# Designed miniproteins, single chains, continued (5), part 73

Each design is a single chain, and the fold is of that chain. pLDDT is the mean over its residues in the fold that is shown.

## One batch from the design tools (miniprotein)

Design m18529
Fold by ESMFold2-Fast:
Structure m18529 (fold): chain A 82 residues (1-82)
Amino acid sequence: EKEKLIEKLRKEAEKSDPVTKAILEDEIDSLKRNTDFLSLLALSKRVGGKLSEELKKLADILFDQVLAEAGSKKAKERLEKL
């Protein structure tokens, strides 16, 4: 999933102007080193359409994983429904 998402982001960067491409490439490199929900939310604001929605959905899943590890029963229930 992460690898496929990075491929989609790279294709979006290739279609972008040079400044936007440089920003997206830096964000992709950061995502490779440390994948967290904040990084995914930041990327979702820079891309549009279905890719933005996919990034937000993945960010929500990672956030729920953190909450579940902290003892949230509601977060565990949301993850089980996926």
Scores: mean pLDDT 71

Design m18530
Fold by ESMFold2-Fast:
Structure m18530 (fold): chain A 96 residues (1-96)
Amino acid sequence: MKKLVIIEEGAEELAKEVEELAKELGFEVERLTSETPKEEKEKIREEVIRLQREEIAADNPTTVGIYLDASNPSHYEGLKEMKEEFETFKDAPAVG
């Protein structure tokens, strides 16, 4: 199973659309809002980075943790591109 983590700061509609598409592709989605405490966001960010490092070290890409802070313009653009990619590949088998 794949897991996607999204942090939103004013991009609620885009984040929801990505969440819906990712769920249709079999992703487990965790969406954080502006009301989520900073300490919680930092903890989740560190956890996602750790999981990505473990996947690289194990050469076993079974989990995809994607951390995106929509308050960052570069991250917002990435979220928009991710939505377009998910729409394009939603019928592609993501799991065996």
Scores: mean pLDDT 65

Design m18531
Fold by ESMFold2-Fast:
Structure m18531 (fold): chain A 71 residues (1-71)
Amino acid sequence: SAARLAAARPLVEAIVRAEAGDLLPEAELETMVDRVLAALAPVIDSTPDSEWLGRITEAVAAVAAEVIPRP
């Protein structure tokens, strides 16, 4: 549901900032948040409440692996 995605945004923002806040500028952090939410949208109706936090964490890790520059 749209309400579930809206409720997830502050949590996704907090996790993204914890993972990449010191590595990426604000505009790129916002893009990362939007990519995570886009990845969660197709699975929102199939993901049980007990697995929702784990799914958010997994999606953040996957996007971070693609977006964060490696040395």
Scores: mean pLDDT 76

Design m18532
Fold by ESMFold2-Fast:
Structure m18532 (fold): chain A 91 residues (1-91)
Amino acid sequence: MEEAIELVEKAKKLAIEAAKLANDPGYQSAVETLAGLAIEALKKGDVEEAIRYLEQLKRTLEDGVKRYSGEAKKLFEEALKLVDEAIELLR
């Protein structure tokens, strides 16, 4: 559980940095909300709810990878990989 929380927190930081580089406050807000909800669910031991929020976060990050280029895209790709690792760890 602690490892999954650490992965999600790291993904959140990278995705927020990507959103800032892209000048997209909508992505920043979406990432903060979904990652926060996933972390809260993990802290409560609600693995199924956490996976649901992580799957939504994954879709948001996949859209970011498709929409942006350069450093922002690279950071979204790194964040996406960490979210995938967290989901695999919880399943």
Scores: mean pLDDT 86

Design m18533
Fold by ESMFold2-Fast:
Structure m18533 (fold): chain A 64 residues (1-64)
Amino acid sequence: STFDEQVEQLRQEANELRQRGDQEGYHRTAAKLAELLAERSERNGDRETAENHRHAAEVFRKMA
C-alpha cells in the first residue's frame, strides 16, 4: 500500500541519516515516521500504541 511504501521510505532515509552521523536529519525523519505510525495505530483502534508513537515523535522533534 502507499502507506507501507511511505513507512519503508522514511525508515530507509532514517537509517541512511544515522549511518552518516546526521543526527538532526535522523531526528526529523524519525519524528515523521512516528507520526505516520501513530496515524495507522489510531485507524486500527490501538489508542495506546498511537499515543506512544505521538510521544516518540514529540521527543524526536525536540532533539532535532
Scores: mean pLDDT 86

Design m18534
Fold by ESMFold2-Fast:
Structure m18534 (fold): chain A 92 residues (1-92)
Amino acid sequence: SEKLEKEVEELAEELETNYAEKLEEVLKEAEPLRKELLEKGITEPEKILEALRKAKLEVLVLALETARRMREEYSLELQVETLKEIKELLEK
């Protein structure tokens, strides 16, 4: 859906505009966690996303990046939901 693609881009741009420095630090800290999950042989995009979501805000950003690359197996609805969760956590 073009509307969902636009919503994903708008939410991502809003987060980058308002929380750029905080997001950069979170991404740097979360990168080792993504590598660890892949080294454990977890290759299914949906399972990786589920595991990352349970691990806190810092890994949700990596989950979004993983979802963007594996779009055919990860729905736009889940991308929107993840971005909204990140926004809510950053606003509080």
Scores: mean pLDDT 64

Design m18535
Fold by ESMFold2-Fast:
Structure m18535 (fold): chain A 70 residues (1-70)
Amino acid sequence: DEVREKIIKVLGEKQAEINQEIVDKMLPMLLAVEEEVLRRAKEKNGDPELIERTERAIERLKAELEELKK
């Protein structure tokens, strides 16, 4: 019981550290990639469905970043 609780706590602390790195590094990088994809798609008069999906992905990533900053 006690040992199980300690293991869960350590795993939770490690997961929090990983989540912080996702917020600080991974999400900004993913956002930059999606914004570049959107920019190129618009320049090429590309698929409107792709443009709309990429814009929605960018908005979701921005919303997730703002939530995780709180």
Scores: mean pLDDT 75

Design m18536
Fold by ESMFold2-Fast:
Structure m18536 (fold): chain A 94 residues (1-94)
Amino acid sequence: SALDEAVALFEAEYKRAYERVKKAKTKEELLEIVEEFIRRISEALGLSEEERQALLDRARAIIDSTELKTQEDIVEAFERVAKDVLLRVQERLS
């Protein structure tokens, strides 16, 4: 199904981004990884520029609401973003 294909694609992009996030040390590095993650998912799923921007705005809000003191906090912030993106993708396809 389109949903199963989207979830498989999300999992592949999540793993790719996670490898970068494990090495990230700053909020700026996290934002770069998140922007690339959302761009790749948006392109693969054929999302509009408006839909992509909405995902980016949500991700930035999540990151801005999180105090990034440690590398573990950076990983947790990414996981929150990834979970939100997955929910939005599932809502669009369900």
Scores: mean pLDDT 87

Design m18537
Fold by ESMFold2-Fast:
Structure m18537 (fold): chain A 71 residues (1-71)
Amino acid sequence: NAAAEGAKQGAERGKNALMGSTGFYEGAVRGGYSKEAAMGAGLGHTIGAQVYGDAEGSKNGAELGAKAGEK
């Protein structure tokens, strides 16, 4: 039913955001970002994925988070 489908979609979105955040942080540090910029990028990626629910939102969130983390 609609409630069960909504719950599954929400759980999948949350799982993907958490996994993406962890992987993105590791990749950013390996790519030469500072720990602060990498943390900001990871958080921005997670927020973007959950709020907008798409790849473009995740990318924009990660970019904003990286810039914020550098400050």
Scores: mean pLDDT 58

Design m18538
Fold by ESMFold2-Fast:
Structure m18538 (fold): chain A 62 residues (1-62)
Amino acid sequence: MISDEKVRISAAILGVDEEKLREAVEDLYNSGDFSDEKIKEVAEKYGLDEKTLRRVIFAVTS
């Protein structure tokens, strides 16, 4: 499950919107698909950088 505190800290460190980041991470978890293609699609959908979203996914799941 996604940690609210980890998402909040990651958003603050990366200078991105916490709510958008949380929604993007939840979208990926609900899909069960963490492929490069899916991460790119979700990043574009929420207006996030693909590399940033990928980094956050690994940070939140660790």
Scores: mean pLDDT 76

Design m18539
Fold by ESMFold2-Fast:
Structure m18539 (fold): chain A 77 residues (1-77)
Amino acid sequence: AAAEAARRVRELLEEIRPVLLELRRADETLPAEETAALAEEAEPALREPVEEILRLSATSEEAARAALEKLGEILAE
């Protein structure tokens, strides 16, 4: 069901929230080269969750909307 996909997307974004917030803070406070290095280090932890979020969002408009809403909430911190 679309509601299940949306819930799964929110769970995955919550799992990667600390990494997203760290990259956001780095983007605001560090030189671009240091932020790029942190993004490379974060890539293995983000790969599987991001791929699943994209897969679910491609098959469910409700999941895509949930992903955008949750990302907006996380990145607003």
Scores: mean pLDDT 77

Design m18540
Fold by ESMFold2-Fast:
Structure m18540 (fold): chain A 103 residues (1-103)
Amino acid sequence: ATVEEILEAIREGRLAELAKTLDHKTAAVVSLAAQLRVLLESGETPGRVRMEDAIEVARDIAERTGMDADLVVEILKKNASSPEWLSEEDVLAAVAELYEYVS
């Protein structure tokens, strides 16, 4: 599923139904991507996610899905162009790297 499809599924309350068709680890990464996309579009600075907000979302999803929260946070920080925020490109790079760990 694309990030746009996941965002639409969240808006319509269909994310859980979509997640049933995915491997549980892939569903976790997709959920993280969807939440980070919401932050990119609706945050205080459009096109940027505050690192603290990204970490909070990552830890919440990791706790609910059984992903290693510290690994997810490390990947987010590693792909960040700034220690304070993630750009859209940084988010996409982090999500792509996380897909490699669950594939």
Scores: mean pLDDT 72

Design m18541
Fold by ESMFold2-Fast:
Structure m18541 (fold): chain A 64 residues (1-64)
Amino acid sequence: AMAERERRVAELERRIQEAEKNDDHTGLALAYRELLELGHPAFRERIEPMVQGGRDGAAALAAA
């Protein structure tokens, strides 16, 4: 159960990296939203401020 959740988080991290590489703001926002829904504390605290802005948050994240 926990190992499966961590595997899912790792898959989403990979998708986030690809979305950043391709300047895919929509894909980036969707991946971060799903990551927050999994309730992972480390990712929630790190990326919640970026995702809260929606499109604007995703654009700022892609620029970083």
Scores: mean pLDDT 63

Design m18542
Fold by ESMFold2-Fast:
Structure m18542 (fold): chain A 104 residues (1-104)
Amino acid sequence: AQELLRRFTVLVAAASILAAGIEFELELSKTADKARQQAILDTVRADLAVLDALIAELRALLAQLQADPRVPASVQQQAAATLADLEARRAALRAQLAAAEAEL
């Protein structure tokens, strides 16, 4: 139980840091010239692919946590809520990328 929770927490931290980095890249693209804007959006697309992989691993870990009867229900609920927040952030970042690409 402890090892699964530790892995989940570490991956949540990694995904959160990456999402914040993508948010920063998208803000930076708003003030860049067209050539730099394209390069930044290329980086955002690559970083979103990494975020997708981290979220997929988090989904697998959440399923394992939910299947373990030794994990308190409050911990399972908090883990599910944290993953849902990350999935919502990822969806918002994809929408922002699409909007930025439409302005090129």
Scores: mean pLDDT 87

Design m18543
Fold by ESMFold2-Fast:
Structure m18543 (fold): chain A 99 residues (1-99)
Amino acid sequence: MVLTEEQREAEVRRNIEEAKRLGLSEEEKKEIVEKVRKELDEFEENREEVLELLRASPEEDRLAGAQILLGLADILREYIGDEETAERLRELAELVRRV
């Protein structure tokens, strides 16, 4: 089910607030960033194949995927503080939505 933009932002804010209460170590934050960057680099290496798969995917699935990527981008920016990786995820989300 695709959330509205407002519903997605509200859920992300709630999740970030909970995550801040629990606290991640700086090492754990770094590991998350490194893992996400590795996945993004793998996407770029296989870009043509991934785009072909996205074009074959239903629009609803692509929109849901884009929302997940945007949510992850918000967490990386607001909670972890990695704006560069967050921006890469946002660009990927727009690409997934537009294909």
Scores: mean pLDDT 76

Design m18544
Fold by ESMFold2-Fast:
Structure m18544 (fold): chain A 65 residues (1-65)
Amino acid sequence: SEALDLLRELAARETGAARVLLENAIRDLSSVTDPQEIARALLGLAARLTGEARERLEALARKLL
């Protein structure tokens, strides 16, 4: 999954609360296959993050919408 690969990459680079949010998203999205549901989840996660992580999650969500 492109979404799971991106989330794992970002989680490896982040620390603290941001890493926990990304790890939780990996777990929650591991069984989700609907692109629209994935996109909504990525946008919600992006709103809680900043910088490169936010921008990359928003960019992927736009491709899935």
Scores: mean pLDDT 87

Design m18545
Fold by ESMFold2-Fast:
Structure m18545 (fold): chain A 100 residues (1-100)
Amino acid sequence: SAQEQIDALIEQAKEVLEQLQKKGLLSPEQLERYKKILEEMKSWSPLEQMLVAGSLLTNFVALKISYEKEYGPLSKEEQELVDQLLDLLQQMIRIAEAAR
């Protein structure tokens, strides 16, 4: 089902967020906040899932831009983790939109 696919993508996104925190790109407080939002999303409507995944996508793109302006370009490994997170969020948006 669409919900089973979204639940699986949420669990994958949590794993990527944990790796980003280990690389120092997220604080422990940011990690726990994002993990809580993702967990709560499992009980929300497809429209709410689509809107919140879209918001998270925009926020992570903005955080990457801000980080690179201050500290320079991400390493290849850091960029691959960011790209993986953005892809997972885009997949959540597509599945939620189709289910609405």
Scores: mean pLDDT 90

Design m18546
Fold by ESMFold2-Fast:
Structure m18546 (fold): chain A 93 residues (1-93)
Amino acid sequence: SPVDEFEARAEAVFAELEAIRSELSGEQLVDLARERFLELLDESELPEELKETAKRAVDHAAAYLKQQKLSPEQALAVFRALVAGLARVLRSE
């Protein structure tokens, strides 16, 4: 399904972010994660309305996480949980 493909690609993005985590601040990691997930959503086969909803969720979460001044490890963990939550919502339509 498009959601399964999105989750698989999201795991690849998280693996990439974990590999470079020690080179980034929490804010830099959140900004990079936001950019990569917005690109991933644009390239997905999800319905356009769901893409727009998901993009707004990613943008809102990234802004919130940057204000929390989390470590890269903490930011990555919270972003991973958020993406998992988003995938569950996308499946429930």
Scores: mean pLDDT 80

Design m18547
Fold by ESMFold2-Fast:
Structure m18547 (fold): chain A 91 residues (1-91)
Amino acid sequence: MKPVKVIGVAFGREEDWEKAEEIAKKLAEILAKQLEKEKKLEVVELISIALQLPSEEEMEEAAKELEKKYPEAYKVAQGIEEEELASPLKA
């Protein structure tokens, strides 16, 4: 069994930040349970990240900065979020 860390990322406005943080945490927990259920990976750590984006301009700036400094991590975070959102709708 391979040890892994599960990262949940959610984007929210300042007024929704607490809810975004809770969603990110639940997302990470769901992914951890799925990995453990399949017995493919051992989840050793859950990481939840909520990003506060109060304006469209700041959201665009934050995205550009993340993409420049951490292009691989940024793409992985975006991909995971899109897959999780699309998965239940494809059924």
Scores: mean pLDDT 56

Design m18548
Fold by ESMFold2-Fast:
Structure m18548 (fold): chain A 90 residues (1-90)
Amino acid sequence: SSPITSAIKKEVINAIQLARDQGLISQSLADQAIQDINNSSDVSQILQVVDNLIRQAGSQSSPEKREEVRRKLRRILYGAIMEGWIKGYK
């Protein structure tokens, strides 16, 4: 894969582990998402995995917590994508 794709994968996997450690996603969701990220060939596939993870985690939350969980995950995971882009672009 490209240096950018490889850098994004590393940052996103670290971010998924952080989200799990913060209790925002279950261990099983984190493990599946990490596997899906490792199997991704490009940035578009990584974005699809991230969007699916945010949706699934929100759906597992109570209605009153759903938007809070999704908002926190978007900050962590999209932040990781941006960091991977910056690091891979160097």
Scores: mean pLDDT 87

Design m18549
Fold by ESMFold2-Fast:
Structure m18549 (fold): chain A 84 residues (1-84)
Amino acid sequence: MEEEAREKAERLVAENAELIAAAPEEVREAVEEGRRLAAEARAAGDEARARQIEAGVAAVEALLAGDVEKAKEIVTEEALERLA
């Protein structure tokens, strides 16, 4: 389970890193939209959805900063919570 979650996280991070490198400004706009959606979910009482969106935003922000390992950690932890 943990190894499978890590493998999926590595693939998602690699794919997203390529997209982010190609269009970092567009990705920054997507991060702002994600933060807004997370706030809306939390205001609606959907804490699980808000946390999921926040984790995705944090992983993308780590990739924008060039911290691929931090992005992998965030995605792996989120995947493990969903599989558990």
Scores: mean pLDDT 74

Design m18550
Fold by ESMFold2-Fast:
Structure m18550 (fold): chain A 75 residues (1-75)
Amino acid sequence: MLEEIIRKAEEYYPLSEEELQKKLAELDAQAKAHKDDPEKGEEILKETLALSIAYYARKKGISVEEALEEMLRSM
């Protein structure tokens, strides 16, 4: 699971902060639309986590790996 999220975050990392924010908003809307579908909810959650890591990394100018470490440390 975690390795898959890291791979997705690496794929999203080249995107601009604006593009990442738009994708996060789209996923939030999808999560609300599929609140009664737990399997779809898990897929959306993984995508949301990957995008959040990529956004955090881009905003701070650090690697996806460093962003993940910081986020896990703050949890």
Scores: mean pLDDT 78

Design m18551
Fold by ESMFold2-Fast:
Structure m18551 (fold): chain A 71 residues (1-71)
Amino acid sequence: ISDFTGVHFLNNKAKEAADNLNKAIKNKDEEGIKKYTEKLKEIQKEMQKRSQDDSVPGGSRARAAGDVVKL
C-alpha cells in the first residue's frame, strides 16, 4: 500500500510537471520549459526504476488487460 501510494504520488507529480510545462510553453518561458522538462525526465526514471525493482502484481495493468479482453 505504501509503495503504491508512492507510485500515485509520482504520477501526480508528472501530471503537475506536464501542466507547468504546458503553461511555460504557452508563455514562451524558456527557463520554465527546461526546468519542467528535466523534472519530467527525473520522474520517468524513478517510475522505470520502481517498475523494474518490484514484482508488483501491476494491479492497474491486470485490470486494463481484463477490460480489453471483455471488450
Scores: mean pLDDT 64

Design m18552
Fold by ESMFold2-Fast:
Structure m18552 (fold): chain A 86 residues (1-86)
Amino acid sequence: PHVVTADRAGMEAAQALYEAGEGTITLELDLEDPSGSGKGAHLRVVLRFEDGRLRLLGASGSGTSAEETAQVQALIDELRDGLAAQ
């Protein structure tokens, strides 16, 4: 299975929003293959905290292989489903 690596700047922004209790966050995630080839894929997710809820404003991404593209799409679908269930 592929590995998901969160962008450091996105994680720092998430912590700042957690401390603020509300706001908009953009997360950028680099997906790595298990071979460590350094190629991977990129996923960008825009989320908003409002009234104690987390909303998906947008998600986009691309892979360098069919398998990585499927992983990105699965992550987007999982985020959409999870956030819609709130």
Scores: mean pLDDT 62

Design m18553
Fold by ESMFold2-Fast:
Structure m18553 (fold): chain A 69 residues (1-69)
Amino acid sequence: EKIEKKVKEKKTEEELAKEVTELVLKAAKNKKDSAEAIGQILNDVYEKYPEWFDKAKEAAAKAMKEYEA
């Protein structure tokens, strides 16, 4: 089953990074299709906020490292 995790409209890249971190951590904890969910989150950022994609990708990677630790 696919998890629809779309980021909401944000006024700053910091707000976007925070929401991406929260969504990624929730997806990782669920363990069900976590890789697909994380991919969907990042793809949504790329579609809506391509200029902030790098920061969102960094936030997602950091969240995953925190979960693995």
Scores: mean pLDDT 70

Design m18554
Fold by ESMFold2-Fast:
Structure m18554 (fold): chain A 81 residues (1-81)
Amino acid sequence: SLSVEEAVALIEERKEEYIEELKEKGVSEQDIEFVERAIDWLIEYIKSHPELKLSEEEVLEIFDKVVETALKLAEERRARQ
């Protein structure tokens, strides 16, 4: 299992890679900003729960779920405005 520091470092690295990928795919700046906020919220959540003993695989799975959900919510929010 990863320490809180290791889990946060892994998420930060994955965040940079993912944001670059979204920019290459032509995702809007507004949607990207929303995803970044969701990732930052996940980082704060992990820091607030040091009792969590997550594996590298679990951290990446949670990250993927958070970013996929955030993109979907951003699209739905834009469609309603």
Scores: mean pLDDT 84

Design m18555
Fold by ESMFold2-Fast:
Structure m18555 (fold): chain A 59 residues (1-59)
Amino acid sequence: VSLEEVQSPESPLQQEFYKKYGFRLPKDISTVGNFVTTTRMINEIRKDYKVDIELPNLK
């Protein structure tokens, strides 16, 4: 897979990620796994941060 294609602002992953989260994928994350795996990882991170931020941090 071409790294430039993955990180391109025209990339469907890049555009959809920006639409949902309001920031662009950093270079390091765009090289981790593939499009589907990256999105899944971010969703799992959101779930973990919800517990960490809401329960321990905003407690």
Scores: mean pLDDT 48

Design m18556
Fold by ESMFold2-Fast:
Structure m18556 (fold): chain A 67 residues (1-67)
Amino acid sequence: GISDESLIEMATELEGAETGKEIEKLLKENKDKALEYIAKLIMEAKEINDESSLKSAKEQIRKVWEE
């Protein structure tokens, strides 16, 4: 599966180093919120704004992380 470090790198690649640091903090405090934040960043990058796509993106990130 994807490591916490890989999730931080993905967030950093999408929005920059400050966002990567926020994700690192969230991963230590609340992993579910970190996954939701990353899913929202991916959706914003793709200009997707519907709730079903957010839920799907969050689930896909979770599966890659848990595998």
Scores: mean pLDDT 71

Design m18557
Fold by ESMFold2-Fast:
Structure m18557 (fold): chain A 72 residues (1-72)
Amino acid sequence: VTEEQVIAVANAAGKLMKEKGVTSLTPEELREIGREKGLTEEQIEEIIRRAMEVSGSDLIGGDALAGVVIDV
């Protein structure tokens, strides 16, 4: 997983959160975003795994995705 891939997912997630009026997304919503960005299932699952480690929960906010970028 590259920093550019994590940033692309984080930006798309932030946009979706604003459009839905929510502060976090489910892992399945992040999988949909990753597929739209042309990521492999393995790359998507690695981003989700790292984001969940940063957030400490099954719901992933934009701050958790930003934390993944710092670790890449």
Scores: mean pLDDT 74

Design m18558
Fold by ESMFold2-Fast:
Structure m18558 (fold): chain A 92 residues (1-92)
Amino acid sequence: EDTARLAKRIAELIVAASPEVREQIAKDLADIGKRLGVPQEVIDGLVEAIRAGDAEKAAEYLTQIFNAASSPREAAILDTAVALRVIGLILD
């Protein structure tokens, strides 16, 4: 699947969530980014975009995190895991 398209859909779901759910998603995505070795500046940018409700910026940073996966297979697994986590938090 197109990683940028998936990132945009996830970002739109995140910004539609309540502020409390957005804060929880921001923390979980920051932990994922740290485990992937993503630069702290990218992680901080994603967290700020999510808190601000900026779907466009959140999608840009999510795409950078997904692209940090070492292979297309790892990227696809990560994309799915992030989408399921975000959906789970919104539905919880």
Scores: mean pLDDT 74

Design m18559
Fold by ESMFold2-Fast:
Structure m18559 (fold): chain A 58 residues (1-58)
Amino acid sequence: GGAGAASAGYAGGGREEAARAGEYADQKNLVKAAEAVSRAGGMDEKSALEAARAGGGE
């Protein structure tokens, strides 16, 4: 879900990137969501991808 991906990115302080993560997760584009979370939180892409998947509630 978009809210989970946005929440993960928002924890890093990047509101713009967190918003994009939410949008991409809503489109079910986990790679784009992970990139946005990575930019927002300064995380590596793999960790961001796992956060995006976890945020999807699956």
Scores: mean pLDDT 60

Design m18560
Fold by ESMFold2-Fast:
Structure m18560 (fold): chain A 55 residues (1-55)
Amino acid sequence: SLEEVVASYGGRLIRTGRWAYAVVPEDKVEDLLEELRKLGYQAEIVGPNVVAVRL
């Protein structure tokens, strides 16, 4: 699940409507972004430790 992917990077997922925000350590944010895009998610870095994911 998306929650399990985010947790594997040491983070947590916050769901808000049609979007979710993954809060991860700053050194993991790029790796998480690449993994989410590889899995077919629309995702963007929106802060130093936050990735926004479209649900």
Scores: mean pLDDT 86

Design m18561
Fold by ESMFold2-Fast:
Structure m18561 (fold): chain A 78 residues (1-78)
Amino acid sequence: SSLEALQRATREGKDYSGPAAERLNRALAARGLPLPGGVSDRFGDEAQLALVRYQILEGLPADGVVDDATARALGLVE
């Protein structure tokens, strides 16, 4: 699935482009995390910084990795 591909990319420290990244970026923006370039289907430096900020706020490990706990917290699980 696109979510599994995003999760693998973040574990491997790789950029990702796809529908799961757009859902992630929309979820982060909806929670007030800044995405200066706007909501896109890309996971890169901007999205990773917003994700790390979210993880700090939620008391999750601030590693920029979309694990299952992070995915559930952001409502990305289908």
Scores: mean pLDDT 82

Design m18562
Fold by ESMFold2-Fast:
Structure m18562 (fold): chain A 85 residues (1-85)
Amino acid sequence: MEKVKEAAQLAADKLLETLREIGAPEFGENAALTVLDAAEKYGVEGMEKALRAIANAVRLRFSPEDAERVQKVADEAIEEARKLV
């Protein structure tokens, strides 16, 4: 359980940094909290679902280039989280 919390925090931090870089710090803060909450309640599966939902939300609201950056962060975080199971 503690390794999942550490992975969720690392993913949340990277997601916040990436969204801050593309000019959406407030959305990044909400996204980070969503990932942390999902990981606490549902573990790796919750974290994966939250990261996919956030990447999809960015794809609908931001440029394709910015969406690709967030998608990469989400995909890398999901791959690392899956190694913990």
Scores: mean pLDDT 83

Design m18563
Fold by ESMFold2-Fast:
Structure m18563 (fold): chain A 84 residues (1-84)
Amino acid sequence: EIKLVPAATLKVGPKDEVKFTIKEERLSEEEVKTTVTAETSSGEVKTAESIGREASYLTSKEAYEAEEKATKEKTDVTLYKAVK
């Protein structure tokens, strides 16, 4: 069973633009490492990592929703990681 837990919080200022980058690295035939990086235009950077194919889907979905919220609301962004 895979659960998403908070891994890092990025502080967003009212004039910051937030960029999300999702990188997938293949570790083996069955394992994929997903790295989500969130960056502000002011230079704050936070990263969260998850391992597993199901984890990749869940963390990507959360990153997309967090990017929309940060763009609209200019509030702090929480990055999630998947744990077993």
Scores: mean pLDDT 73

Design m18564
Fold by ESMFold2-Fast:
Order: structure tokens, then sequence, then C-alpha cells
Structure m18564 (fold): chain A 78 residues (1-78)
């Protein structure tokens, strides 16, 4: 499990999750982008979870936002 509340740490979070899943950083970034798009549709309020199978592993991205701002990003690889 990888988590951050700092936007500057997102590239490192994506790299760690991609290495753990055995896929490209771009593949994990696409899952995060889908979660962010759903969160935007909710007005950047609440929690969105997106789950995808990448490289034979289950990758779950959870993004939480409050007051129009991203509060946390969590990536889980199984």
Amino acid sequence: MYETRDISEIPQLLEKAAEDAGVSVEDVRKVLAEALAKLEANGYEGTVTVERELGGKKVTVTVTARDGRIASIKIEVE
C-alpha cells in the first residue's frame, strides 16, 4: 500500500506501484486519471475508488478530496 497527501510525491507513488504490479508507470497513471475524472464529476468532494487488473495484479486507486482540493491518494497492489 502506497499513500500520499503531497502532490509532489505522486510521481514516486506511481513508480512504486508500477514496480510492485510489474507494469508501466503510464498504466498506473491511467487508473489514477480515471479516479480523478470521477472525483471531478463529484465536484472534488468525497472519496472515489477505482480498481483495475494490470499485469495479472489488482491495482486499487483511492482518491479523497475536500473543499475542492485533493486530500489524499492511496494505491494498493494485490
Scores: mean pLDDT 81

